# Ledger of designs, part 51: designed miniproteins, single chains, continued (2)

Each design is a single chain, and the fold is of that chain. pLDDT is the mean over its residues in the fold that is shown.

## One batch from the design tools (miniprotein)

Design m5862
Fold by ESMFold2-Fast:
Structure m5862 (fold): chain A 75 residues (1-75)
Amino acid sequence: MTIPKETLELVLTASVYEVAGAVYESLGDLEKALEYYEKAVEYARKALALDPENEDARRVLEGAEAKVEEVRKKL
């Protein structure tokens, strides 16, 4: 099974944004946390559009979407 380079780059980008969101959330910067979680959702969705069976992309998408909803409820 060959993961296209573009899909891998999108998954890695989404994961980095998800981690950045978590860092800002832990610092209490909910506005920046929301911004980074929304970027994680965007890139994870792009990865799933290229590779619908990619479990890493799906995991990041589901996690980031849950965090977007959680952070929005605090704003």
Scores: mean pLDDT 83

Design m5863
Fold by ESMFold2-Fast:
Structure m5863 (fold): chain A 55 residues (1-55)
Amino acid sequence: MEARRREEAEAQALIDELRDETSREAVLRAAEAAMTLLRGAVDRAIEEGRKRKEE
């Protein structure tokens, strides 16, 4: 009975730690996605500028 209670406490601690790690990773992934969108916008601006110089 004591072993079961101890394992439940350890499982809760692991869940809490995993939740913190997952939150951090989710934020980093969101930042990476934002950077990808920004790069696309920059590429489009460069292409548009190039076309105007060809005119």
Scores: mean pLDDT 70

Design m5864
Fold by ESMFold2-Fast:
Structure m5864 (fold): chain A 77 residues (1-77)
Amino acid sequence: MAEREKREEEAARELYARIQALLARAPTLSEAEQVALIRELRRLSEGERISSDGRFTGAKLDPNRISELLQQLLNAE
């Protein structure tokens, strides 16, 4: 059970890191990169238990928290 919690926390940290990285790259940020990140975040927010690569990341993350991260990204200028 602890392994699931660790995956959830790692996924959350990774999402925050990616959002920050995109914001830091604002001048070089492409539309394709934004779309790719949004798709990944949306996938996690849907509560996917197992990703295509076998990672158990989204199911335990609070969908509201992931949605808030997505909204922060979309609302960030």
Scores: mean pLDDT 54

Design m5865
Fold by ESMFold2-Fast:
Structure m5865 (fold): chain A 73 residues (1-73)
Amino acid sequence: AEKEEKLGEEAWKEKKYKEAADHFIKAARQYLSENKFEKAGELYEKAAKAYEEDGNFHMAKALQNLAKYLKSL
């Protein structure tokens, strides 16, 4: 999970926003498998922000809604 977070942050710095989103989603899925819902929600929020920068507003909104749900658990 932490390794995927770092890869996402590095991709973000290189303005590779779609790759950043993919890495953040992978990290979020790993935290979900550990029942770490708050942490998973934070990573889906980062992925949503990456999709916004990439111009994929549909995916950004979907991930933002998912993050809100997970952080409410």
Scores: mean pLDDT 84

Design m5866
Fold by ESMFold2-Fast:
Structure m5866 (fold): chain A 118 residues (1-118)
Amino acid sequence: AVKLTESGGGTVREGGSVTLTSKVSGVDFSKYTLEWWRQAPGQPLQRVAIISADGKATGYAPDVAGRATISKDLSKKTSYLDLRDLRREDTAVYYSRAIDNETGEEFFGEGTELTVVA
């Protein structure tokens, strides 16, 4: 079974940085598009970053563009979201998502909570 396990959340100060990690099991990383999504309190689920199956193409939501980096490590079967210049609006539960490029099947992890404080 495909399983995504996120970590790296916690409480961080405004202007700081964080690295969120997702360890992925039951997948071949060469076949999966990987995404990071977030849900802020009272807000809809939003995609913040995407990386292609081959790792060559990335995309970012406008509100994190220029201060976010998504990456993946094929040997560690881990995806990363680096967030810099943190704002209070980055306070959310962050979820990783894996999409099988052959079948279109989609999997979410359980999430990691980030709280940005003054």
Scores: mean pLDDT 87

Design m5867
Fold by ESMFold2-Fast:
Structure m5867 (fold): chain A 75 residues (1-75)
Amino acid sequence: MEALELEIEYSVLAVKAAVDLVVYRKEGDEEGAEEARRELEIYQTAADAAEKYSAEEGRRAYEEEKRRVEEERRE
């Protein structure tokens, strides 16, 4: 089912971001850790929306969170 497939895909990407976050923190790379943290938030939010609502809601959550993170970076 599309929603389940999208949930799994976003969850896998979230796990990758979580691993990157741990690695960057251990290396003392604050900038890398911050980028990985933002990626983790984007993918976790998208996976949660796909699980609870639909594939379309998951994709929308991904785009909305990505835009929010980009705006935060500009401030």
Scores: mean pLDDT 79

Design m5868
Fold by ESMFold2-Fast:
Structure m5868 (fold): chain A 77 residues (1-77)
Amino acid sequence: SLEEEREEKELEEKQKELIEKLAELLKEKLGEEKAKEVKEKILELIEKAKENPNDPEVQEELEKLVEFLKPIVEEEA
């Protein structure tokens, strides 16, 4: 369906904007090198989730990412 392809493009653009905003925040907190590493991990996880949304490995990676980001978010609060 052409509508499905159109919706996918719009979601990709929104995800890209969100990821860029998050990367900028991480760059301020962790520095450019660590921000790039986390951004790449997030992109990898999104790709895996898109292909296998119920994969336990994806869930484990998501938990690890949340645990890594938790102290950064808590320090802002």
Scores: mean pLDDT 70

Design m5869
Fold by ESMFold2-Fast:
Structure m5869 (fold): chain A 69 residues (1-69)
Amino acid sequence: MSEAQELQAEAAVVLLQAAVYIALGEETPLHREAAELATRAIEAADRGDLETARELLERARALLEEALA
């Protein structure tokens, strides 16, 4: 896969993980923010802005990890 496709796939996984908590009604503000950042990462990768996509993905992962602690 291209770098953009890899980043989109990774961001989609983060979004799916956050979405599970949202669907169960167990969402926190951190889960919602992680989902929003992951969505923005997918959009940035689609535009070819790979650096922004990577930064947004890293932030989304950090928030999801914090929410699970």
Scores: mean pLDDT 79

Design m5870
Fold by ESMFold2-Fast:
Structure m5870 (fold): chain A 67 residues (1-67)
Amino acid sequence: SLEEERKKLETMEKELEKLEKNPNIVQLRAMLHELEELLSQITDPELKKRAEELLKRAKELLAKAEA
């Protein structure tokens, strides 16, 4: 449901904030897979935009952590 998708995104946003302070490559890769799966299911434009922004942030953090 839309409500479940929103709550899942809120949880992932908080998880990413923790990873921004202490990057973990395994957790970042897991988050990327979950976000890509969620994005394939989201039809709401606002939630889709929010998930895309979160995915971009996670990808940027992973790239920096792998450097």
Scores: mean pLDDT 83

Design m5871
Fold by ESMFold2-Fast:
Order: structure tokens, then sequence, then C-alpha cells
Structure m5871 (fold): chain A 71 residues (1-71)
């Protein structure tokens, strides 16, 4: 059997890291472009992990980052 179970845990962890970095970029550095890139990566990994809560959180961060770019 391949490491499917481990892969899901790893993917979820990576998604959580990207979400945290995106939030940090938004709130501390006002790096809206970086936050968009990081949250897009978080969505990719969260989807692969089949974690709907992480997908939702990453999408919320992406939306906030995009709003910052429009200001």
Amino acid sequence: MSEEELDREVLAGIAEMYIALAKLGLERFKDYEGAVKLSEKAIEYARQANDPDLVKEAEEVLKKAREGLEK
C-alpha cells in the first residue's frame, strides 16, 4: 500500500502552513500579492487533503488578500 494516509496528513499540514503564512503576510507585512499566492497554494493542498475546513479557511484568506490588492 502506498503512503496515502501519510500523504493526506502531510498535505493538510502543508495547507495549514500556507494559510498561516498568508495570514501573516496580510496582517503583519501587508503583502497582498504574496498572500494571494500563498492562499492559492493552501487551497491546492487542502483540496488534495480532502479537508473542507482548510479549503474554506484558505478561500477566506484569498478573498481578503484580493480585497487588499483592490484598495
Scores: mean pLDDT 80

Design m5872
Fold by ESMFold2-Fast:
Structure m5872 (fold): chain A 125 residues (1-125)
Amino acid sequence: MSVEELLEEAIARREEIDKALEENGKSHLLDWPILARYAVYLILQGKYEEALQVAEALEKLQPESHLPYRIKGMVYALQGKYDEAIEYFKKALEKNPNDERTKKNLKIVEEAKKTGKKVELSDFE
């Protein structure tokens, strides 16, 4: 989908998206831009490819934002691609070094890589 189509879809589904985030312990994400919330909503539905497309759209709209990289990190971690997840969380921290939630997410993925534990979306901040 185009950036415009993704933004229109996210706005149309705002109430549905925000309710799903609240019901899944992600109410702290309600302060995020609507496209970033939409990406996490797609992750909740297992729509990882669509979530990556939304993250790419957000990166084009806000190239200084850490959020696209944080979202990509979560997607790759949930796919068991821990090296890729670690790389994207590190990129997110390059854009926002003081993001304590991304630091926690990075530690979770580094531990999962070492122990072989499967990560779930509920493990992420």
Scores: mean pLDDT 86

Design m5873
Fold by ESMFold2-Fast:
Structure m5873 (fold): chain A 60 residues (1-60)
Amino acid sequence: SEAARRLVERARAAGPAAELSPEEVVELARESGASEEAIEAAEAGESGLEAGNRVLAALG
């Protein structure tokens, strides 16, 4: 989806050595226009990686 594409692009812009917190991933998802379901999935993550994986799974 368009929201998933924007989220991935913004996460990549943070750089390969940057560690994103779950809160930062949630904010990127909101800014990228992710659905409420995807945002709730991200909020359930305990790390930035987990939050990102949950958003992508929810978006398809």
Scores: mean pLDDT 68

Design m5874
Fold by ESMFold2-Fast:
Structure m5874 (fold): chain A 84 residues (1-84)
Amino acid sequence: SHMEKIEELWKKANELARQKIAEYDAQAAASTDPAEKRRLVVKAMAEALDIVGDALTEEFVLQGKLPVTPETEKAIARLKERLK
């Protein structure tokens, strides 16, 4: 069902976002440069937002709230590749 697909989608997207944040946090902790720490925090936020945005796009396509377009297909494909 669409609901089961949406639940599984968000479970995977949330796990990926947490993993990416942890990876950047570890890199930031290893750095002694305040500018590099700030850059890594911004990257973590940007990547987490991309994951959430792509997951929202797939959810809304599954619910019929967004059309299937090259743009929505690209977002869905991007998240699918990140989840490998």
Scores: mean pLDDT 88

Design m5875
Fold by ESMFold2-Fast:
Structure m5875 (fold): chain A 60 residues (1-60)
Amino acid sequence: SSKKEEALLEAERIILRGILEGRGEEAIQDAVKLLKEAGVSEEDIKRLVEGARKAVELNS
């Protein structure tokens, strides 16, 4: 996979683990930093963050 694809998969893992541990918002911040450093587009980051925040709300 490309570096951007690997970063997206790692970001998803960070977020899912963070939600399970009750650290969803912190995990989203860590994932966003990773994605920005990997050069993922702002549009793709926004989509991932919107989905992640909905998941955090459902588990809060």
Scores: mean pLDDT 83

Design m5876
Fold by ESMFold2-Fast:
Structure m5876 (fold): chain A 93 residues (1-93)
Amino acid sequence: SEELYERAKELLERARKAIKEGKLEEALELLEEALELAEELARLGAKEEAKEIAREVKELGLEILKDPNASKEELLRAIGLILRAIGLEFELS
């Protein structure tokens, strides 16, 4: 589970940089992969790590929602990720 957690953290750092650079599609792909790793961490019983990754996915998804250059498709994908992340946090609380 440590390898999954470190990989998720690396993906989140890359997503944050992509958002800053306006690469929203790349950021969404990275956030989707990080959330999948959080869901896997949860299945393995790494509850606190999973919640931490989900919270950061939610935070970065919200940053995409605030981007004035985000397309309708990018906004809908960000909303979907935020809802999935919230659901995971709720289930693990």
Scores: mean pLDDT 90

Design m5877
Fold by ESMFold2-Fast:
Structure m5877 (fold): chain A 62 residues (1-62)
Amino acid sequence: MILLAKAIEDYTAKTEEELSLKKGDEVLVKEVVDEYYVLAKNLKTGEEGIVPKKVLELLKEY
């Protein structure tokens, strides 16, 4: 599943596996990890990592 989403708030990565986001950043969701987290790529920075679902708003599913 590939999903375009947008960060609705700032998020600072707490581990090397997590992705930092700024409010308004567009991300490509590549995989659902569990009920709370997804694997996503920040399209602005090119960084990839795990991010909480609650900080993302769904824009478009492909």
Scores: mean pLDDT 79

Design m5878
Fold by ESMFold2-Fast:
Structure m5878 (fold): chain A 93 residues (1-93)
Amino acid sequence: GAEELLRELERLLEEAEREEDPERRLELLERALELAERVAAIASPEQRERLKELLRRLAELALRVIRESEDRGLLLRAIGLLLRAIGLLLDLE
């Protein structure tokens, strides 16, 4: 259910926040966004509010990858991830 996916999403974001390698952080964030998209399809109104908070946290971590990346491939992936996260946030309003 949505609650189980929300707990896994929060766990992935906590892991990404502690990850020092930008590429590994980005991989965790990409997995987190996939879970967020699945939650958005089935979430209650209260779970939707929690999802929006987690998506804002995901966006902040994606911005950190953008700021720290000197690799063009990682930069483009992080920008794509950020845009997808913002799009999902807008869809939830």
Scores: mean pLDDT 88

Design m5879
Fold by ESMFold2-Fast:
Structure m5879 (fold): chain A 55 residues (1-55)
Amino acid sequence: SAEEEIRRLLEEAREALRAGDSVSAGRFGREAKRLAEEHGLEDLLERLGDELGVA
């Protein structure tokens, strides 16, 4: 589902940040935001971002 894909992208962004790869983290974050906008899941994106410690 789009919700599961958004969570996966944010988890990948978090792992990229842990590895010091801010460029890949930004790409994953932008992909998650695009999916959230496409599916009307912006509130979910904010909640997951807070939960996972990513903006």
Scores: mean pLDDT 81

Design m5880
Fold by ESMFold2-Fast:
Structure m5880 (fold): chain A 50 residues (1-50)
Amino acid sequence: SAREEALARRLRELLESGEIRSHAEAARRLGVSVSTVQRLLRRLAEEQAA
C-alpha cells in the first residue's frame, strides 16, 4: 500500500508538471506497467471526487 501511495503521488506530480504526455511515458518513469498507471489514474480520480 505504501508503495502504491508513493507511485500515485509521483504520478500526480508528473501530470501536474506536464512532464508526461502518455500512459506509456508515465509507466517508464515510474518503472511500472501501463496497466498499473491506469489503475493509479483511477485512484487519483476517485480521490479528487471525494
Scores: mean pLDDT 76

Design m5881
Fold by ESMFold2-Fast:
Structure m5881 (fold): chain A 79 residues (1-79)
Amino acid sequence: EIEEKLKELERKLVVLKSAKGILKAAISFLEEQKKKAEEKKDEERVKKLEEEIKELEEQLKELEKEIEEIEKEIEELKK
């Protein structure tokens, strides 16, 4: 039942794309917080925020990879 598998993958893709949007928003928020910390010359907070941003950027990269793999699988199932 290719149709069931397609619907499952399409639903998963929607969830992952939503998660990607949330991660991008979180990164933007942390970048703004980092800028404020830099203005206050709070070097310790800047380093902590840089580490958090880096972790979220790695998660975003993994998520984008997963989205690409699912999109490929959907295309293969449609053929």
Scores: mean pLDDT 84

Design m5882
Fold by ESMFold2-Fast:
Structure m5882 (fold): chain A 116 residues (1-116)
Amino acid sequence: MGTATESGGGTVPAGGSVTLTLTYTSSVPVGAVLWQRQPPGGPLGGLAVAGADGSTGFGPAWAGRASVTFDPAARRATLTLRDLRLEDSGVYYGVVVGEEDGAVTRGPGVPLTVVP
């Protein structure tokens, strides 16, 4: 089983931008990276997906404000968020999905706090 770790959270001013990085290890080919957000007091939700084929998808609240990269050779993915709002605060998770078996490895999460 592989490991996954997020970095690049912290405290960011409203209207600013942040880039979160996911690094991972895997003994099998990785087909996709998913990004998820846990808001304070709310349910875990999907934010973005990046496929190893270069495909991308975003939740409707994030359209135009998010971008993703995924480099399977580097075992690295990024999530960039722009025009941050106070409501964007929460814990952000990177999830690695195996190509063949769909096996999932989720990182421990990185906190992001958006301030006025």
Scores: mean pLDDT 84

Design m5883
Fold by ESMFold2-Fast:
Structure m5883 (fold): chain A 59 residues (1-59)
Amino acid sequence: MSEAEAAGLAAAHDARTYLGASEEAARQAGKLVEQLLKEGASPREAGRRGAELARELAA
């Protein structure tokens, strides 16, 4: 498992645990974090955008 893949899984877990995201919203947030890290985004920026997406999908 790459570092980006691990971070994506962690972001999905955090979205579900701390943001009350659905399984689908959490999966999408995790995939976004993985993708952004692979594109060279910082962990902070990737995490911020992942949380933003999880909140948007929960609204």
Scores: mean pLDDT 79

Design m5884
Fold by ESMFold2-Fast:
Structure m5884 (fold): chain A 114 residues (1-114)
Amino acid sequence: SRKDEAIAELQKRLDEMLAKAPPELQGLVREIGTLLLEAAKRAPDSLIDQILGLADMIDRAVRAYVAGDKEKALELIDQAINAVKRLGEITGDEELAQRLIDVLNKLKKAIEKR
């Protein structure tokens, strides 16, 4: 199934994102990675590309933060939160969606700090 290949690709992208994350974000990036992998395992095949798109949005947010573009990083996190809300509505997995939203809000606050 495309799902097994997508989960392997997601794991690789999350490992690369974690390796490049600054120390202050590493814990949150690791937690996001765990929740995204869980979401990918629970999701139907039809939603796998949307979960990969979420990982890409979060990677771009972390990269923007590292580049000093806090405004772009926060914009991308807000887009990721909205995408998680839609996925929660589609899947009915409100608990997993809320856990992802909570960690994304913590990431947003960490980026807003000096």
Scores: mean pLDDT 87

Design m5885
Fold by ESMFold2-Fast:
Structure m5885 (fold): chain A 55 residues (1-55)
Amino acid sequence: MVYSEGQLETIARHYYEEAKKYNIPEEELIEKLEEMFKDLPEEQRKRLIEIFKKL
């Protein structure tokens, strides 16, 4: 599965907002994102996490 940059930003923002609503620690959410998107190409997974950390 391959996402565009805009799609990765949308995914990152979605999970960031969910973490804010439920007071989920950033570290815990990053771990969950790594597990949920483990089947993504390594570069796309790294980019998703990078975008998420910048939010």
Scores: mean pLDDT 78

Design m5886
Fold by ESMFold2-Fast:
Structure m5886 (fold): chain A 78 residues (1-78)
Amino acid sequence: MEELIEKAREAARAGNLPEVTKLLQELADYAVEKGADPSKVARLLTAAQISAVGALMEGRYDEAAADVEKIARELLEM
């Protein structure tokens, strides 16, 4: 799991939006498989996509990486 978080952070730092989206979806799928509430997971994913996409589109890659890590950890704690 930590590997997926780190890959998502690296993708965000590289400005690789498609990879960030893919890795966040993989983390969300894993959280649901572990018993997380799908509706809560969907809300966290939506918030992460809005925040990370906005930061990436503006070239704020370090902020995008921080947002991705925060949401990924919230998904794992569910």
Scores: mean pLDDT 78

Design m5887
Fold by ESMFold2-Fast:
Structure m5887 (fold): chain A 75 residues (1-75)
Amino acid sequence: SKVIEEAIERVKELAKENDGMVPAEEAIELVKEVADSKNDVLLGTGAVLRIIGIALDNDGMIPAEELIELIKSLE
């Protein structure tokens, strides 16, 4: 969908500014926007919890590749 494509493009832009990483706060916001477009609160909650888990292992950052795969899984 266009929402997924726009979210992936935004991840790539943020990654260019952050050496291939995306701040957890930005990642959470993007994933919430995708989940809201599907009106699925449980899907959004699960994705946010996964981002928090990845961020704990990566100093508050999410590898762009992992975030893109997570966003694609929300289709």
Scores: mean pLDDT 81

Design m5888
Fold by ESMFold2-Fast:
Structure m5888 (fold): chain A 55 residues (1-55)
Amino acid sequence: GAMQEELKRKALEGAKTLLAQGFSLDTALAFVRRDVEGALSEEELEELLREIEKL
């Protein structure tokens, strides 16, 4: 739904910001996992993490 889409967009932007600041990909992935914990389904979380890995 719209809430999950907004959450995914914000998490992706947060990950991009961390990477731009010189944090590792593992740190960005860990941040996103914690930030969206319990708010996204397992499938949606896996999709989001794959999108971040493509950055």
Scores: mean pLDDT 79

Design m5889
Fold by ESMFold2-Fast:
Structure m5889 (fold): chain A 63 residues (1-63)
Amino acid sequence: SEAVKKVIEAETREALADLPEEVVNKVIEELLKLAEKEGPSAVTLERIKEILKKLGVDPSKIK
């Protein structure tokens, strides 16, 4: 589980490198909650985009 958390954090920081750290940290927090509730397989690009929309960020910023 520790290894999975580190992978989610690292991959999210890499995918959202162009976004402010405050936004990236909020996305990571929501993804870690999602992984605890629904399992690591629930951490998808679509879920990241949903979280970004909820935070008022354009999902097209991911790449």
Scores: mean pLDDT 75

Design m5890
Fold by ESMFold2-Fast:
Structure m5890 (fold): chain A 98 residues (1-98)
Amino acid sequence: DLERRKERAAEAVRRAFELLVAAFRAAGDDESAELARRVAEGIIKAIEEAESELELEVAVGVAEIALAVFATSARNEGRDALAEAARRALDLLAREVE
């Protein structure tokens, strides 16, 4: 059922990005927290508007790429706690989109 998979994917993306947003706020980086929140909102909207399994798969793939970019950027800046939070968010997304 496409609708149930969309609901699970949207919730998984929300929870995954909530971990990253919380980590940025804990680091005092409200600008990056707001960016992560906006990115999550755009992806969740794409998931909710998906009319096919391919569109859903693309939207989930965009979430994975975005989290990987946040992880890589944080690692390159020496922000290991934030890189770890983004990695945990990726793990959460992978587990919950089943």
Scores: mean pLDDT 87

Design m5891
Fold by ESMFold2-Fast:
Structure m5891 (fold): chain A 76 residues (1-76)
Amino acid sequence: SSPEDVSREEVRERLRKEIEENAQAVLEELKKEDPSLTMEDLLERLDEELEEAKKQGREDLAELVEWVREAFRKLE
């Protein structure tokens, strides 16, 4: 394994954990901007983002959106 490969995996793991840890704070911030926003609305938007990323062949973006979606689902 190269240092570059290790750093890439570390960045992915850290980003995933950071998303999970900040999911609650992000949800609260979004609700402050739009008090009518529901968890269902957020998950629907993330589903649309995920499908768009997949259509564009942007696997990195698709993975990121999926992590965000899973983090929000864990808040339920």
Scores: mean pLDDT 75

Design m5892
Fold by ESMFold2-Fast:
Structure m5892 (fold): chain A 86 residues (1-86)
Amino acid sequence: SEEVLEKAREYLKKGDEALKNGDFETAIEWYKKAIELLEQAEDTPEAYRLKARAYFGLAEVYRKLGNDEEAEFWWKKAREYLEKLR
């Protein structure tokens, strides 16, 4: 649905802003909210792009926190969704 995708973009923007400000806990919350919302969306290229963005956001947060295993997990999920678009 359009409303789900619009809200997911808003949540991603909030996550990105928190990440830029070094508020890693808040960034994780917003990225996870975006993913939960996108799980309710139909499997479309746009939903896949937004999921990939959220997963890359989580990977970056965990990388900055020094949790390399968690960072790699989310980075791989992001790459999987991007590969579905090719």
Scores: mean pLDDT 87

Design m5893
Fold by ESMFold2-Fast:
Structure m5893 (fold): chain A 72 residues (1-72)
Amino acid sequence: SMMEEIEAETEVSLAAAKVTVAIKAKDYEEALKALEELIEAVRRYGELTGDEEEAKRLIEWAEEEKKKIKEE
C-alpha cells in the first residue's frame, strides 16, 4: 500500500541520516545502532517495493561500514 511504502521510505531516510550524524560525531556505538536500523529499514523497503537488488547493495554497504567501525 502507498502508506506502507511511504513509511518504509521514511524509515530508510531517517536511519541513513542517523548513520551520517553518528559517524561525523565519531559516536561509534550510535553509528552501529543506526546501521542496524538502516539494514532493517532497507530490508523492509526492498520487500515492499520488490527492488531486491538495490536493497541487497545497501545492506552490503551497511555491513561493511559496521566492520570498519568495529576494527577502529
Scores: mean pLDDT 82

Design m5894
Fold by ESMFold2-Fast:
Structure m5894 (fold): chain A 58 residues (1-58)
Amino acid sequence: SVKEKATQIGAKNKAEQYRKEAEELLRKADSDPENRDVYRKQAEELIKKAEEYEKKAK
């Protein structure tokens, strides 16, 4: 129904946002070896959040 579709679209949009933020952090990790582990940890957390929202967007 309309409410279900709205929830799915919202979850999909949040998942896409977290994935983009994670990609930016991974790019920073590649260009900044001194802080690589910090950026990678932050990116992993965002990827997990994106995966949770992707599951909700069923």
Scores: mean pLDDT 80

Design m5895
Fold by ESMFold2-Fast:
Structure m5895 (fold): chain A 67 residues (1-67)
Amino acid sequence: MPLASPETAARALLSLHTPETVAALLAAYQRDPAAALGRLRRELDLPEDTPVEYLEAVMRELARLSA
């Protein structure tokens, strides 16, 4: 299945989660990027073989849109 754009995925997370939940995910990414990307993948219900560069792009867009 083709992936949604990173911006579209980030906007979906912002619409479905509280600002506090999003801030916690971004803080987790600063502490342990690998664990935070794994959490992001599960929150988006994406397969384990999802490219890490896609998840990093989603996290970057999430940070940009949350600022």
Scores: mean pLDDT 81

Design m5896
Fold by ESMFold2-Fast:
Structure m5896 (fold): chain A 84 residues (1-84)
Amino acid sequence: SKMEELIKELEELAKKKLKELEEGKETDDLIGSLVGLAQQFARMGKNDLVKEIKKKNPNKKVQDVIQAILDGAPADKILELINS
């Protein structure tokens, strides 16, 4: 289905972005991409995928932001905080 294709594309993008963080690359764009992916999965009710992004992410600040998304905090407000 179209939704399954979208989920696969987002999973592949998340894997790529997480690998960049593992390599020590930390930019506002990379952090924003990972938070955005977590928001997309949360909106789709794919909280298991949100938890996987958190688990595989080596950046504690990003992990804390993703946990807040799981807890129902507004992700746009959180993204502003992480980028400040």
Scores: mean pLDDT 73

Design m5897
Fold by ESMFold2-Fast:
Structure m5897 (fold): chain A 65 residues (1-65)
Amino acid sequence: EEEKLKEIIEKNKKARETFPLTPEEQAVRDSFFDDLYKRAVEGAKALGDEEGMKELEKVYKINRA
């Protein structure tokens, strides 16, 4: 639901303003999510599961927030 996504994005913005990530922490976070996203894409494709693709979209949006 778009309202819940909006709240997550707002919370992420507030957290970054109150407790900004260091460059090292940001790199670790990006690496972790990149690996998860890559594995999820391969898994969803192998299974041919449309629900897996929906989860990928959610993870991608949250990661970009």
Scores: mean pLDDT 70

Design m5898
Fold by ESMFold2-Fast:
Structure m5898 (fold): chain A 92 residues (1-92)
Amino acid sequence: EEKLKEYREKFKKGEISPAVVRALEAVKQGNDVELIHSLLVLYDPNSAESYFLLGDIYEAAGNKEKAIEWYQKALELDPNFEDAKKRLEELK
């Protein structure tokens, strides 16, 4: 709940994509996170940002282990992705 509020505020500031807010809303409604994964990968299959968004979705869903895996994949694609580094430190 608090995470969704935080992301809505970031969306108002233009700091995050509308797709992130919609993905988090889908998770809250019990939608399959793997379906959201397939959608994000389809739109941007070689983007560190896509993997980072998956990490955020899993974190919001309460799956810390999967969130860590996806943030690590984002860093494998872009080792200088500061947001992914920060998320990994926060989840340790």
Scores: mean pLDDT 67

